# Designs tried in a protein design run: designed miniproteins, single chains, continued (5). Part 9

Each design is a single chain, and the fold is of that chain. pLDDT is the mean over its residues in the fold that is shown.

## One batch from the design tools (miniprotein)

Design m16279
Fold by ESMFold2-Fast:
Structure m16279 (fold): chain A 85 residues (1-85)
Amino acid sequence: ELEERLYKMALEDREYLLKHEDPEDPVTRMQLALLDILILDYEIKKEGETEELRKKREELLERLLKSALEVLDRALKRSKELLKK
C-alpha cells in the first residue's frame, strides 16, 4: 500500500511538473527522470523484472545523469560569469 501510494504520488508530481514547469529545463528534466525511475521500479515490482524493463531503467539512469550534468554545467557557467565581474 505504501509503495502504491508513492507510485500514485509520483504520477501526480509528474503531471504537475509537465503542466507548471518547462520540460526542457535541465532541473525539470532531472526531476522527471527521478519520477520515471520511481514509477518504473513500482511497475517492475508488480509485473516482474524483464530484460526490457532493466534496459529501460538503465536508460532512465543515463537520462538522470545527463540532466544532472547539464544542471551542474549551467551552475558552473553562471559562477564563471560572476567571477569575471
Scores: mean pLDDT 79

Design m16280
Fold by ESMFold2-Fast:
Structure m16280 (fold): chain A 69 residues (1-69)
Amino acid sequence: ISEEEAKRALEEAARELGVELSENAIQAGATLIAMGESDEQAAKAITEIDGVPFETALEVVRRARELLE
């Protein structure tokens, strides 16, 4: 999976769930997903950048994974 594909999936997942994420958070999550890191690691990076609850970030990442399958 490319970073661009992961970025598109995260943008779409966040929109579906009504979660507003910064470009920096989406880019960090996309990079970790493209590197094959866990959903938990990607969600943690998003939480650290934007201050959204971890469970919310994790839900966004998991939805993005579904969009990439």
Scores: mean pLDDT 86

Design m16281
Fold by ESMFold2-Fast:
Structure m16281 (fold): chain A 75 residues (1-75)
Amino acid sequence: MSREELEEMVETFRRDAAEVKARLAELSPEERARVAELVRGSAEKLAAAMREQGFDELADELLAVAEELVAALAA
Protein backbone atom coordinates (compact mmCIF):
# COMPACT_ATOMS: atom_id res chain seq x y z
CA MET A 1 0.00 0.00 0.00
CA SER A 2 1.37 3.42 -0.94
CA ARG A 3 1.89 6.37 1.43
CA GLU A 4 -0.77 8.33 -0.51
CA GLU A 5 -3.28 5.49 -0.03
CA LEU A 6 -2.57 5.37 3.71
CA GLU A 7 -2.84 9.17 4.02
CA GLU A 8 -6.22 9.03 2.23
CA MET A 9 -7.34 6.31 4.65
CA VAL A 10 -6.43 8.49 7.66
CA GLU A 11 -8.25 11.49 6.13
CA THR A 12 -11.34 9.36 5.36
CA PHE A 13 -11.29 7.97 8.91
CA ARG A 14 -11.07 11.52 10.32
CA ARG A 15 -14.05 12.67 8.20
CA ASP A 16 -16.12 9.62 9.16
CA ALA A 17 -15.24 10.16 12.84
CA ALA A 18 -16.41 13.80 12.62
CA GLU A 19 -19.74 12.68 11.09
CA VAL A 20 -20.28 10.09 13.84
CA LYS A 21 -19.49 12.70 16.52
CA ALA A 22 -22.01 15.10 14.94
CA ARG A 23 -24.69 12.38 15.15
CA LEU A 24 -23.93 10.96 18.63
CA ALA A 25 -27.35 12.06 19.97
CA GLU A 26 -29.05 9.85 17.31
CA LEU A 27 -27.25 6.68 18.47
CA SER A 28 -28.58 4.29 21.13
CA PRO A 29 -26.20 3.00 23.84
CA GLU A 30 -26.07 -0.35 22.01
CA GLU A 31 -25.25 1.35 18.69
CA ARG A 32 -22.51 3.44 20.36
CA ALA A 33 -20.97 0.28 21.86
CA ARG A 34 -20.98 -1.50 18.48
CA VAL A 35 -19.46 1.51 16.68
CA ALA A 36 -16.77 1.84 19.38
CA GLU A 37 -15.84 -1.85 19.01
CA LEU A 38 -15.64 -1.60 15.20
CA VAL A 39 -13.62 1.65 15.34
CA ARG A 40 -11.14 0.24 17.88
CA GLY A 41 -10.62 -3.03 15.96
CA SER A 42 -10.28 -1.38 12.55
CA ALA A 43 -7.93 1.35 13.82
CA GLU A 44 -5.66 -1.16 15.59
CA LYS A 45 -5.35 -3.36 12.47
CA LEU A 46 -4.75 -0.41 10.13
CA ALA A 47 -2.24 1.20 12.53
CA ALA A 48 -0.32 -2.10 12.75
CA ALA A 49 -0.17 -2.25 8.92
CA MET A 50 1.06 1.36 8.77
CA ARG A 51 3.82 0.65 11.32
CA GLU A 52 4.91 -2.45 9.37
CA GLN A 53 5.54 -0.11 6.41
CA GLY A 54 7.39 2.49 8.56
CA PHE A 55 4.59 5.09 8.69
CA ASP A 56 4.51 5.41 12.49
CA GLU A 57 3.34 9.04 12.29
CA LEU A 58 0.25 8.06 10.25
CA ALA A 59 -0.48 5.19 12.66
CA ASP A 60 -0.27 7.61 15.62
CA GLU A 61 -2.64 10.07 13.88
CA LEU A 62 -5.15 7.30 13.11
CA LEU A 63 -5.07 5.94 16.68
CA ALA A 64 -5.50 9.46 18.12
CA VAL A 65 -8.63 10.03 15.97
CA ALA A 66 -9.98 6.59 16.94
CA GLU A 67 -9.30 7.17 20.67
CA GLU A 68 -11.11 10.54 20.58
CA LEU A 69 -14.12 9.01 18.81
CA VAL A 70 -14.26 6.00 21.18
CA ALA A 71 -14.10 8.36 24.19
CA ALA A 72 -16.98 10.44 22.74
CA LEU A 73 -19.04 7.28 22.10
CA ALA A 74 -18.50 6.17 25.73
CA ALA A 75 -19.63 9.54 27.21
Scores: mean pLDDT 82

Design m16282
Fold by ESMFold2-Fast:
Structure m16282 (fold): chain A 92 residues (1-92)
Amino acid sequence: SEDEELLEIARLTLEEVLEDNKDKSKEERVEIVTKTVLSLIKARPDLAEEIARVAGEVLKERLSPEELEKLLEELSKKLSPEIFAILKEAME
């Protein structure tokens, strides 16, 4: 489906952003990734729950525990509680 294709594009976008920024500071990586997640959700608010799940799955595998903690703190301020809960659950 078109939605499945868009979710795959979201996954690939996050993977590319993580790879392109792997040599940056933890603070810069968290900022860039936070902005990327927010941009993906803003582009398709109707898929926000599915994008949050995909983001959580990708980020748990690619970021250190320290980076994940900082990312969750920043996203908790920017995402609705419902969308944030889905993202956090996907990291478990």
Scores: mean pLDDT 86

Design m16283
Fold by ESMFold2-Fast:
Structure m16283 (fold): chain A 80 residues (1-80)
Amino acid sequence: SIEEQAKRAAEELKRMNPDLTDEEIEDFRKGVEAAMRALRRLSQGADPEELIKELEKEAEKLSGLGKEIVRTTIERIRQL
């Protein structure tokens, strides 16, 4: 599942960067999950404008790498 893939990505980030805080790791997990869900919905015919709106809302709640992942995903969707 997307949730399990995001968890595994966060666990890998923590293993590679053990000095990152639990909050930073959780922000990363949330960002990855949001990005993966949006891209999957896009591939299934979801409205790009609605997905961008949802991702912008998620990005406002995140920091660090998680926020950057969501912002990068927004820009990729805008370029399609």
Scores: mean pLDDT 87

Design m16284
Fold by ESMFold2-Fast:
Structure m16284 (fold): chain A 92 residues (1-92)
Amino acid sequence: SADELLARMRQITAESDALYRQLRQADAAGDWATVRQLIARMHEIDDEFGVIAEQLYKQDLTPEQRRQLIMMEATLGVHRIYAWVLERQIAQ
């Protein structure tokens, strides 16, 4: 069901948020080894999120369910941008 997919997506979003917090801390500490490991895990989380999102887009969602999906997409989007910028910086 859409509610079950949204519940799974909330779990993934919570894991992404925890990784994002850890990434910011590792970045501030200059711990580049940890930064690289966290970015790799965030890519895995993004892939899982994408699979669930594709399934949700095929469901007949209520306005409330669509709002939840949009908010989670926005949260993961911010995390992706941060990781992408940091990845480019450490590659130089």
Scores: mean pLDDT 87

Design m16285
Fold by ESMFold2-Fast:
Structure m16285 (fold): chain A 82 residues (1-82)
Amino acid sequence: DLKKQLSKAQAMMMEAQKNSDVKLAEETGKLAIKIADEAKKNGDQKTLKRAVEIIASSAGLLYLHGDVEKADELLEIAKKYL
């Protein structure tokens, strides 16, 4: 269920931002990529857009903590869905 997975990813991202949890942000980004891939295959544009936003948020937290390489990887993936 993509909507349940999206809700889980959103909750994980909020927790990662609240606690500055870089590892959780990276895990959240990976989950959001999986959601984006499935949403794109299903033609679910609303879920796709939201998943891409979560990927970008994950990358933003990684940038704030100096993990530029992983942040750039996530941003390049997000850019492919724009």
Scores: mean pLDDT 87

Design m16286
Fold by ESMFold2-Fast:
Structure m16286 (fold): chain A 70 residues (1-70)
Amino acid sequence: MLLPVEAVEKAILRLYLEGLISAETAEKIGKLLYSKGKEELTEEEVREILRKEVGVPDEIVDKLIELASK
């Protein structure tokens, strides 16, 4: 499944506003998304960024993917 980077960014903002991730974590994810230079990412690419490059817990990764998969 392809996820628009804009949808992923909106999901990150929502998780931050709900207190599930820190502002620092949200900024780090945003920088990594921007560095990929794509308008859309695969679900697998998003999961790898969150799990391996940022270290977000699996439960938060799953919630973010669900929010971005509208």
Scores: mean pLDDT 80

Design m16287
Fold by ESMFold2-Fast:
Structure m16287 (fold): chain A 83 residues (1-83)
Amino acid sequence: MRAELERKAEEIAAILRADIDAVRALFAARLPAPVFAEVEAILREAEARLEEAMAIEDPEERIRALLRLAGELGEALAPFVPL
């Protein structure tokens, strides 16, 4: 079970990293430079929090931290979504 949870945590982290990269590319292409600077600050904070979450030894707590980060990142980026 623990090994399976550790694999799931790594999978969730990989998805979050890919999503951050995709969002960065999308918003860099679509937002004015000053607005993108605000998004970039949010994404850099999310990257730092992702690395902190991956340092959590308990895989279940790690997964909870990653899922919380995903939700909070979505809320932080919501004002920048066009329409």
Scores: mean pLDDT 84

Design m16288
Fold by ESMFold2-Fast:
Structure m16288 (fold): chain A 81 residues (1-81)
Amino acid sequence: KLAELEAREREASRSFLPFHAYKHSQDAKSTGEELVKKMENMTYDELLEYFTKQGKETEANKTLPPELQAKVDAALAELAA
């Protein structure tokens, strides 16, 4: 529903999704150019759906550097404690 879609959009902003999508595109220059062109014509919702679908295939593999991931985990642990 609309409320759920709006909540998901906020969560995406908090999760560095735009930065994550951009960096992922840069890693694959040949296929990245085609993705960037397609994403340029997409709405933010379509972009989110596309990356969510691809992420499910390799959810164990994060494109974030391990150092940055450790900092995120540390911040979450500090917030919880």
Scores: mean pLDDT 56

Design m16289
Fold by ESMFold2-Fast:
Structure m16289 (fold): chain A 85 residues (1-85)
Amino acid sequence: SLEREATIALFRAIAAESTVWLVQKSLSKLSDEEIQAMLALTQADIQAIRDTLAQHPDWDPSTKEKILARVDRIQALVAEVQAQL
């Protein structure tokens, strides 16, 4: 259902944001290889979320805005982590 797909997209965004935030706080404990692998998975999740949103232009605007706001925060966190490599 549309509600299920929107909920899954939001959960994926929350999980991705949490993962990158934890990576950013753990840079001194992780190798560059481990960091790059985690960022690659996060980028794949972001792309899956963007693809889902593109397939559902008719979703509630508030729900889409919440998901996009998280995607934007994830992208900013990814950029901050990459700048430290």
Scores: mean pLDDT 83

Design m16290
Fold by ESMFold2-Fast:
Structure m16290 (fold): chain A 98 residues (1-98)
Amino acid sequence: GALPKEVAEKLSELAKKIADIINKAYEEHPDNEAVKKTALAFGRLVALARDPSASDAELEAARDEFLAAIDANKYLTEKEKEELKKNADEMVALKKST
């Protein structure tokens, strides 16, 4: 079925927090492959988190790809990497709670 409204709203809040950090790196380094890969992995994670038919395995695989992209991205600070990973894990946990 469709995601509950409260879950959808919280997923949107978490996605906005992640987008703000990633978009800053992308605006500063748009041609960098690691920055592009981080943005692409984020887009995939958000799409799966918003898809009520997505499996937990698909969601976890997308989260793992996003975490790997974060670690490879030298333009993110350690604090930004920690915040991105925390928000991604919260997004996965919230989706799995439905």
Scores: mean pLDDT 86

Design m16291
Fold by ESMFold2-Fast:
Structure m16291 (fold): chain A 111 residues (1-111)
Amino acid sequence: EEEKQREIGFEFLLFWVRSTLESLGLKLTPEIEKAIKEGRMHEAAILMMEQILNDKSLSEEEKIEAILKLATAMGLSREEVERLLDELLRKGYITEELKEKILKAYDEFLK
């Protein structure tokens, strides 16, 4: 019973993630799908944010909006978003300035 409920939950989560990524012009990669199936939601979020940040067709403003939509859709708290951005900053995917812009936009969006 619990195994069947977990399987349904993962399929729903994958459908939701795929739909969300498609709405942002992004792709559900095998790496993201594997992370989600293995319950590694933090790693999945990082991989999705990296895809947004590496998309050369998006402006900085569009990247900020896409990250906010993804974070909101995933139900991430302000503290979880900050932790993910700190990890992206440590890996060299974003600047301190971009981190501050995303956090400010997140704070304004929640009002």
Scores: mean pLDDT 76

Design m16292
Fold by ESMFold2-Fast:
Structure m16292 (fold): chain A 85 residues (1-85)
Amino acid sequence: SMEKEKEILEEMIERVAELAHDPSLSFDSKVALTMLLMGLTVSRKANDIKGALEGVRKTAEKLKEIDPEVSEKLEELAEEAEEKL
């Protein structure tokens, strides 16, 4: 349902924002997560859950060698979101 998709999208935004707020993050990871957060906000406005999931997965892929821990957390987030759909 559209209500369920909006709830999942809001949870994704909150989780990425929390991750981006970690003061121990490298500058590159912080920039990538901030850009992802902007993209997720656009996806929320468009009711585009597929675009949101794609954004998370693409950001995880970009960070895989730069920040493996953050990459893994983003992959887990995408998996959790897809399971709830």
Scores: mean pLDDT 86

Design m16293
Fold by ESMFold2-Fast:
Structure m16293 (fold): chain A 99 residues (1-99)
Amino acid sequence: SLTEEEKKKLLEAVEKVLSDEKVKELLKDPELKKEIETAVERLKNATNKKEARDAVLSLIMTLLKNDLYDQAKILYDTAKSLGLLSEEEEKRLEYLLSV
């Protein structure tokens, strides 16, 4: 199950990303704001590693689609450090972050 410490680390990484000026510009778009806020809410409500992983992956993909690679990497590095991602998910994200 997801520990309180692991969840805190994920939420701190999300807060860092959301405080970024480039991410704040994305939040001016109502559709992107809804996507990001929905993923953040899913993470806040996550009770297990699968729910936390799914929420973080949703955020990473939204950031990558909007060319925010540095911000996506912050979330990726945190999720990887916590062992949330499968080997296949790590390989896919490393490929997307390298392009």
Scores: mean pLDDT 87

Design m16294
Fold by ESMFold2-Fast:
Structure m16294 (fold): chain A 75 residues (1-75)
Amino acid sequence: KEKAIEYLKKAIEALKNGDVDKAVEYIRQAMKEAEKLGDEEAVRYLAESLEVIARNPEDLDKAIEYVKKALEVLK
């Protein structure tokens, strides 16, 4: 749990800084940790955040929203 939460906090920071490549890497690492935990809901939110980033990398607010939802599920 702690490792997934740490990656998600780093992902939110990277997204707020506009560092898309770093954010995607942290989101992918958080997804792997969430999969190990069997948290399918967190995995779905993180997958949605990646789809939003891929579709419109200039608008990161919605991606941040999905990452925050995954973080709340993992708490």
Scores: mean pLDDT 80

Design m16295
Fold by ESMFold2-Fast:
Parts: sequence; C-alpha cells; structure tokens
Structure m16295 (fold): chain A 71 residues (1-71)
Amino acid sequence: SEFQKKLAEAIGYLIRGIGDLLEGRVDQAIEDFKKAIEKLKEAQRLDPSNKEEYDKWIKKVEELRKEAEKL
C-alpha cells in the first residue's frame, strides 16, 4: 500500500541519518531526519487510524534531529 511505501522511505532516511551522524556528517544527518519526518507525516495522512503511533515516531526522529543540530 502507499502508506507502507512511505514508511519504508521513512525508515530508509532514518537509517541513513544515523549513519551520517556516526560518520560526523551532521548537516546530511539533519536533512535525512527531516526527510524521515516528512515521509512519516505522509504515511500518517494515508493511515490515520494509527495516528498516535506515527506521532510517537515523529517525536523520536525530531528529538534526534534536535540533538544533531546541537553538534
């Protein structure tokens, strides 16, 4: 389904962001986390019955982005 595609894209960006952060590529990590959040929001729009679960994931990725921005 479309929401599953958006979830897969979000997971891909999250993994890339973590990898970039570990390699010291802070600006790239921030952009990857932003894209992960965008894809999670798209998935949430397509799958509103699971809104609360998406909100939790979005919050966790936003926290990662904010921590990266402090570096």
Scores: mean pLDDT 88

Design m16296
Fold by ESMFold2-Fast:
Structure m16296 (fold): chain A 60 residues (1-60)
Amino acid sequence: DEELERWAERLGMSLEDLRALGEIGRTEGADVAIALLQREAGLPREEARRVMEALGVPVE
């Protein structure tokens, strides 16, 4: 998925790390994964939500 590869490069994360966040979002909830992404990558909430959407995680 080109979008996920671009996010991985932009954030300095591996695709494996991004996919793990997607799984956390699906199992624990998107808010949990968003909070982790904000903490680890320093993203604002709106950008973190876009990453979750790219990972196929439903967000509100």
Scores: mean pLDDT 78

Design m16297
Fold by ESMFold2-Fast:
Structure m16297 (fold): chain A 108 residues (1-108)
Amino acid sequence: SAPLTPEEVARVLGLLSEAIGVAEEAYKRTGNPEVKEILEELRKLYAEFRARVAAGQVTREDALSLLDKAIELLDKMIEILKDDPGFVERFREVKERLEAEKARLQAA
């Protein structure tokens, strides 16, 4: 698998950071323990990706796998928060941007 460019790394980290920020806000507002669980999984994905970047070991395949897992976690978050239209919309927007980045990485 080809290594990621610094710009591709920055985009993936930026999108994960944005997802984490929305999830932190959702947990702070709702206190929902299922939201906390997904927030912790998103933080874990971010930490693992940063560690691989620091080690010079990040591949395009690793980024695609991580984006797939992040998208799945956001789908779970949307289902948990389905009665909160404001958070559903915000998570859908982040999910669409993760899907667009996945498509961009697959096309390269």
Scores: mean pLDDT 89

Design m16298
Fold by ESMFold2-Fast:
Structure m16298 (fold): chain A 109 residues (1-109)
Amino acid sequence: GEELEEAKELVERAREHLERARRTDDPQEALEHARRAVEEAERALEIAKKNPEDKEIIELAIEAARYALEAAKVALRKASPEQVPEAIGLVLRAIGLLLDAELLKKKLE
């Protein structure tokens, strides 16, 4: 239904933020895009938690979390020393989202 389409849109937005983080030469822009990718993945996980029996929505939440993790890693690689703590925080948040989404998938076994 509508939540499946919203989850698909959140995955696409997380992917777009990853691509923008990769293309920018500005560490601050990379960090901003990584933060937005993490926020999109967090919203996708919230939809998955509301639909714990919907395998497709859970797989989309996993995909969004993977894009967010890669965006956070890109931001960390590009980070100026002052940005490193926030970039590490985004990597840890993305790992948490991925683990939560994978646990939802495991419960369907």
Scores: mean pLDDT 92

Design m16299
Fold by ESMFold2-Fast:
Structure m16299 (fold): chain A 53 residues (1-53)
Amino acid sequence: SPADIALAQKKMEQNLENDAESMAKRVTGWDYESARKFIRIIDEETIRQLQRK
């Protein structure tokens, strides 16, 4: 539903910095920017799943 999509997007924006920083620390050799791009790809796919349902 539109409300679920809006809520998911807001949570993703709130967590993006923390998630990217955590991933950069966990995956040796990853820069923050690379981790952030990867998280955004996952977030976009999650939103697409919500939009289809």
Scores: mean pLDDT 73

Design m16300
Fold by ESMFold2-Fast:
Structure m16300 (fold): chain A 77 residues (1-77)
Amino acid sequence: HMLSDEEAEALAHEIAAAVSRTLADNYEKKGNKEEAIEAYKDALEHYRRAASLLTGDDRQRAEEAIKEVEEKIKKLE
């Protein structure tokens, strides 16, 4: 199975989101609140782009990640 351009783009955004979220979690653990918020916002943008390109269960997982990251940002602000 060859990935479509949309599937490849969604995967790239999911990877970018996961990296940014991991960095944000690390900043939060260290007490670097401003850097954590910035990294979570970056992750949020990537998850939103991925969700727009995905369907079914994959989209649902991306939408769940969006909600989790939004909750993190609200708690830190």
Scores: mean pLDDT 85

Design m16301
Fold by ESMFold2-Fast:
Structure m16301 (fold): chain A 77 residues (1-77)
Amino acid sequence: MVPSEKLRELLQRVLDKDEMSEQELYLALMEYLQKEGLIDPETGLIDTSGTLLGEILGKDTLTLEELFDGVLEHVTP
């Protein structure tokens, strides 16, 4: 896997601060999505248009599963 500097920087707050489990990483991601208002409660789709997440993952719309898997692929130790 190619380590994405942008993905690392996006998650650096959590990784540097917590140095922890996948579960805490997941919670931090969910908090970020909710803060930005990216998650659609009806469809479960995440609108990443024009966001760093969309740029990193190469998509402007993602499911929760796609987002989680995509992040794990880039951050897996």
Scores: mean pLDDT 64

Design m16302
Fold by ESMFold2-Fast:
Structure m16302 (fold): chain A 90 residues (1-90)
Amino acid sequence: SEIAELRARAEAEIEALLAEHGETRETLLRAAEIAAELFREELVLRGVPEEVAEEIARLLLESFRAELAGKLEEAEALREKARELLAEAL
């Protein structure tokens, strides 16, 4: 499965990143960027339009950035918007 291969690759990249650089704000953000790109690619492979998949991934990444900044209400609002877009696309 192409999706399984993409997931395995992203997981390996995140593990290598955290092992090499440790758990810092910068490495957590880079890990989130890898995870968001994986999710975008997975959605496109599942038949979601590329523009919609990119917007969902962007919202999830911005949600993570908001959470790291302590903006929990903003993070939850961004996650809800991503869930709504995903429900409409599937």
Scores: mean pLDDT 84

Design m16303
Fold by ESMFold2-Fast:
Structure m16303 (fold): chain A 90 residues (1-90)
Amino acid sequence: SVEKQAAASQIEMAERIIEFLEEKGIDEYIKELAEKGEIPVSVAENRLNQILSDAHGIDIATINKMSNEEKNKLLIEALEKAIAEGRKVL
């Protein structure tokens, strides 16, 4: 079905993002998002910080104070949870 194909595609995308984050880190991921979205790096970073805030129930001010290493771990955890629950994070 179209729904089954869409769900499988979302899981594959999330798995690919996890692999990218584990190999290259969140800084390179933010740069890739900015390039593909044709937006400034600061806009891509702000969007990602909002996703992390929403996914973990952590206030945006706390996310903004986190290191990129901490944010990388939180994004991987959010994506793994989304895969397990069959829902979209990004």
Scores: mean pLDDT 80

Design m16304
Fold by ESMFold2-Fast:
Structure m16304 (fold): chain A 66 residues (1-66)
Amino acid sequence: SDEQEARVDELLAKVGVLPSSDPDLVNKSRQVALTMLDNGASDDDILKAIVDIQVEDGLELIKKAV
């Protein structure tokens, strides 16, 4: 719902994922967070999952550069 999407955007902002960030990262993080929220996950669990996505995305960039 729109209210859940707003909550997810708030959680994304807390970990530095802004609407101006990479669209693929934003969309992936938003989708994961919405799914977790719908399944009753805590805000802390969702934040951890978003951070894990950011770390994995950064690691893939490093692997491609090496």
Scores: mean pLDDT 73

Design m16305
Fold by ESMFold2-Fast:
Structure m16305 (fold): chain A 100 residues (1-100)
Amino acid sequence: MLSLEAQATLEQAKIGLETMKELLEKYPDNEYVKKAVELLEKLIEEIERTGEINKELWKQASQAFNETEKALKDDEEAQKIISETTKKMMEVELAMLEQL
């Protein structure tokens, strides 16, 4: 059984991955989006296999997500997608905190 923190991180990572895959479909040559997808998939796979959060991989995935946001800062459609994702991730975090 996953801890509450691992469950929340897994759900946030899955939300992030769906968003990054949507961005990859729209921006298939964007290196930052490709990297974010790869790192999020690795993070999800490891949490599902081990039940543990790989802190280093989580940090790398978070950095790639932030780099994607910065790379697409002037793209209003991409910023709206990222903003909606951040809201969904926040809802997961709040739900986890409410269970504590």
Scores: mean pLDDT 80

Design m16306
Fold by ESMFold2-Fast:
Structure m16306 (fold): chain A 94 residues (1-94)
Amino acid sequence: MTPEEIRELIEKAREAINRRDYETAIESASRALAGAKALGDKELEFEAEVTIGVLELEAAVLKDRETLDRLLEALAEAYREFGLEEEAERYRAA
């Protein structure tokens, strides 16, 4: 995955949040964070983490536990897909 692809995923996630399309936002933001961590791009990692933080805040404000649970599952899946097994375990074990 390239830095450009990660930026595209971050933008897609932000647009999806604005439309309340949380399914697309979760998928895009989770893949962006996992990809940024795998690439070692600290700037993109930070941007993706901010986007996920916004999504977590939206879910908390709406009291939407299903969206939060789906986000945690998507993060674990994305980390596993990118070979970040320690990160993936963290989101499934605690």
Scores: mean pLDDT 80

Design m16307
Fold by ESMFold2-Fast:
Structure m16307 (fold): chain A 100 residues (1-100)
Amino acid sequence: KELLEQAWETVRRMAELLARAAEAANDEELLREVQRLYEEYGSKLEEYYQNEDYEGAKKVLSEAVERLLALARASPALSEETRREIERLAEEAKKLIEEI
């Protein structure tokens, strides 16, 4: 339970960094996509968590990390510093997910 909550908190931090970068760059498409992904995966995670499906929750968390990381790598709005921080958070999240 606590590892799952920590992994989601790390995913939230990735999404917040992407959203801030999108706002700073006036990239409305990136901001909308980040918000869409965060809400989609958050809803899926809540469903699996309520059903005590921890394997489903791990899969959702892993997919969220990979999709936010792909978005960060593809987006020209991000500075190299912000991209590296998101990559660091992605590795942190993956490590937490493996321990669930």
Scores: mean pLDDT 83

Design m16308
Fold by ESMFold2-Fast:
Structure m16308 (fold): chain A 73 residues (1-73)
Amino acid sequence: SRVEELARLLAADPETPPVFVEAFREAAGRTSDLATAVREAVRRSSEVLSDDQLMQGLASLERAASELLRAEA
């Protein structure tokens, strides 16, 4: 699924906080809905990560999503 592909791209990005990678990977295992996966990853990560680290995770996700969109175009 695209959510699983995003999880792999996040894991390959050294700028993504490891906690965010783990949270997104766990969410990707439970749902193929991107919005649900993002919501769950943010919810779980916000318990451990600072706001700055959460923003880093989201920025990495945006880069990964852009890369997938270009590959599909």
Scores: mean pLDDT 82

Design m16309
Fold by ESMFold2-Fast:
Structure m16309 (fold): chain A 68 residues (1-68)
Amino acid sequence: IEEVIEEVREEIRRTVERMEAEGASKLELDVALRRTSERALLKLMDAGMDSKEANQIIDEIVDEVLAE
């Protein structure tokens, strides 16, 4: 579970870095983050987390990455 959380954090960070490097608009970044978050939710739930816990963890990771 912790390994899956770390993988999700890396995927979110890479998405932000890639979109910024490509000069994406704020709207495009938001759409890309939503897609990445949906995939992350399914991955965390498959690892045994309930949807509430998975969503909370994803929200925390997104906030942390965007604060950098």
Scores: mean pLDDT 78

Design m16310
Fold by ESMFold2-Fast:
Structure m16310 (fold): chain A 87 residues (1-87)
Amino acid sequence: MGEDLAELEAQAQQIIADAQALTREAYARLGDPAVRARGEAVVAQMQALLQQARTTPGVLPTLTAFAQIQALYDAFRAWVAARLAAA
């Protein structure tokens, strides 16, 4: 259990890092402050979910946070891809 939780947390941290990198790259390519603002908001939401999971014992809170972080990242990636395709 502890190893699985640590691995999920590491994967969540990697997704947050990927979201930060995507925000920087998309902003550099589009020059749109709205891209940066949305990316920063998404990253903040992901970080809050991960912090809440860390303070709640058990595997279910961590699994729930991980699923929510993945969903936020997938939605943000799709939004960025649409913006880049429209540019």
Scores: mean pLDDT 83

Design m16311
Fold by ESMFold2-Fast:
Structure m16311 (fold): chain A 107 residues (1-107)
Amino acid sequence: MEEERKKILDETVEKLKGKSPEEAAQIVLDTLRRLLKEIAGLSDEEIDKLLQRMGEKGIVPVLDELDKAGKEEVRQIILDVLNAVAKASKTREEFVEIIEKFLELAK
C-alpha cells in the first residue's frame, strides 16, 4: 500500500513540473482528493470538510488537529503531497505561491 502512495506522488511531481502556480494548485487539490479517498478511505464529505478547514485555518493548524485526533495516515498524506510540491518547485517563493493558491481553491 505504501508502494501505491509513492507511485501517485512520483507521478504528481512530474505533472507539477513546468506548470503555472494556478495549474499546480489544481494538481495539488486533485492529488490530495485522490490520495485521501483511495489510500485513507475518506468519504467525499470528509475530504471537503478537511480541505475547507485547511483553506480557513492553514495547513499547520490542521496537521496539529490530525495529530491530536490520531489521524496519522491522513496527516502523512498531506505531508507527502507538500513534499512533492517542494520537490517540483525551483524556489521557496514558487512553493509558497503554489500552496497559497491551493488554499484559495480549498475554500
Scores: mean pLDDT 85

Design m16312
Fold by ESMFold2-Fast:
Structure m16312 (fold): chain A 75 residues (1-75)
Amino acid sequence: MKDVLMEEVEAGMAMIKLGVTGHTTGGDEGLQRGLAIVDAKRDAALAAGEQGTITAPDGVEIASPAVIEAALAEM
């Protein structure tokens, strides 16, 4: 539970950084592009048999911090 919460916090912080970077560089289009890169990196990780998502305490799947970091590095 504590480890899952820490990963959720890290994923949330990475998503905030991605959103700020996308919005700063391209406004709403930059944000949408950033989210599309996250989706593509998540799908690629899953296809490669790697962890693309983590399970939040609410039971919903969110992109892993590693996937979000990979997307942020491509922006």
Scores: mean pLDDT 68

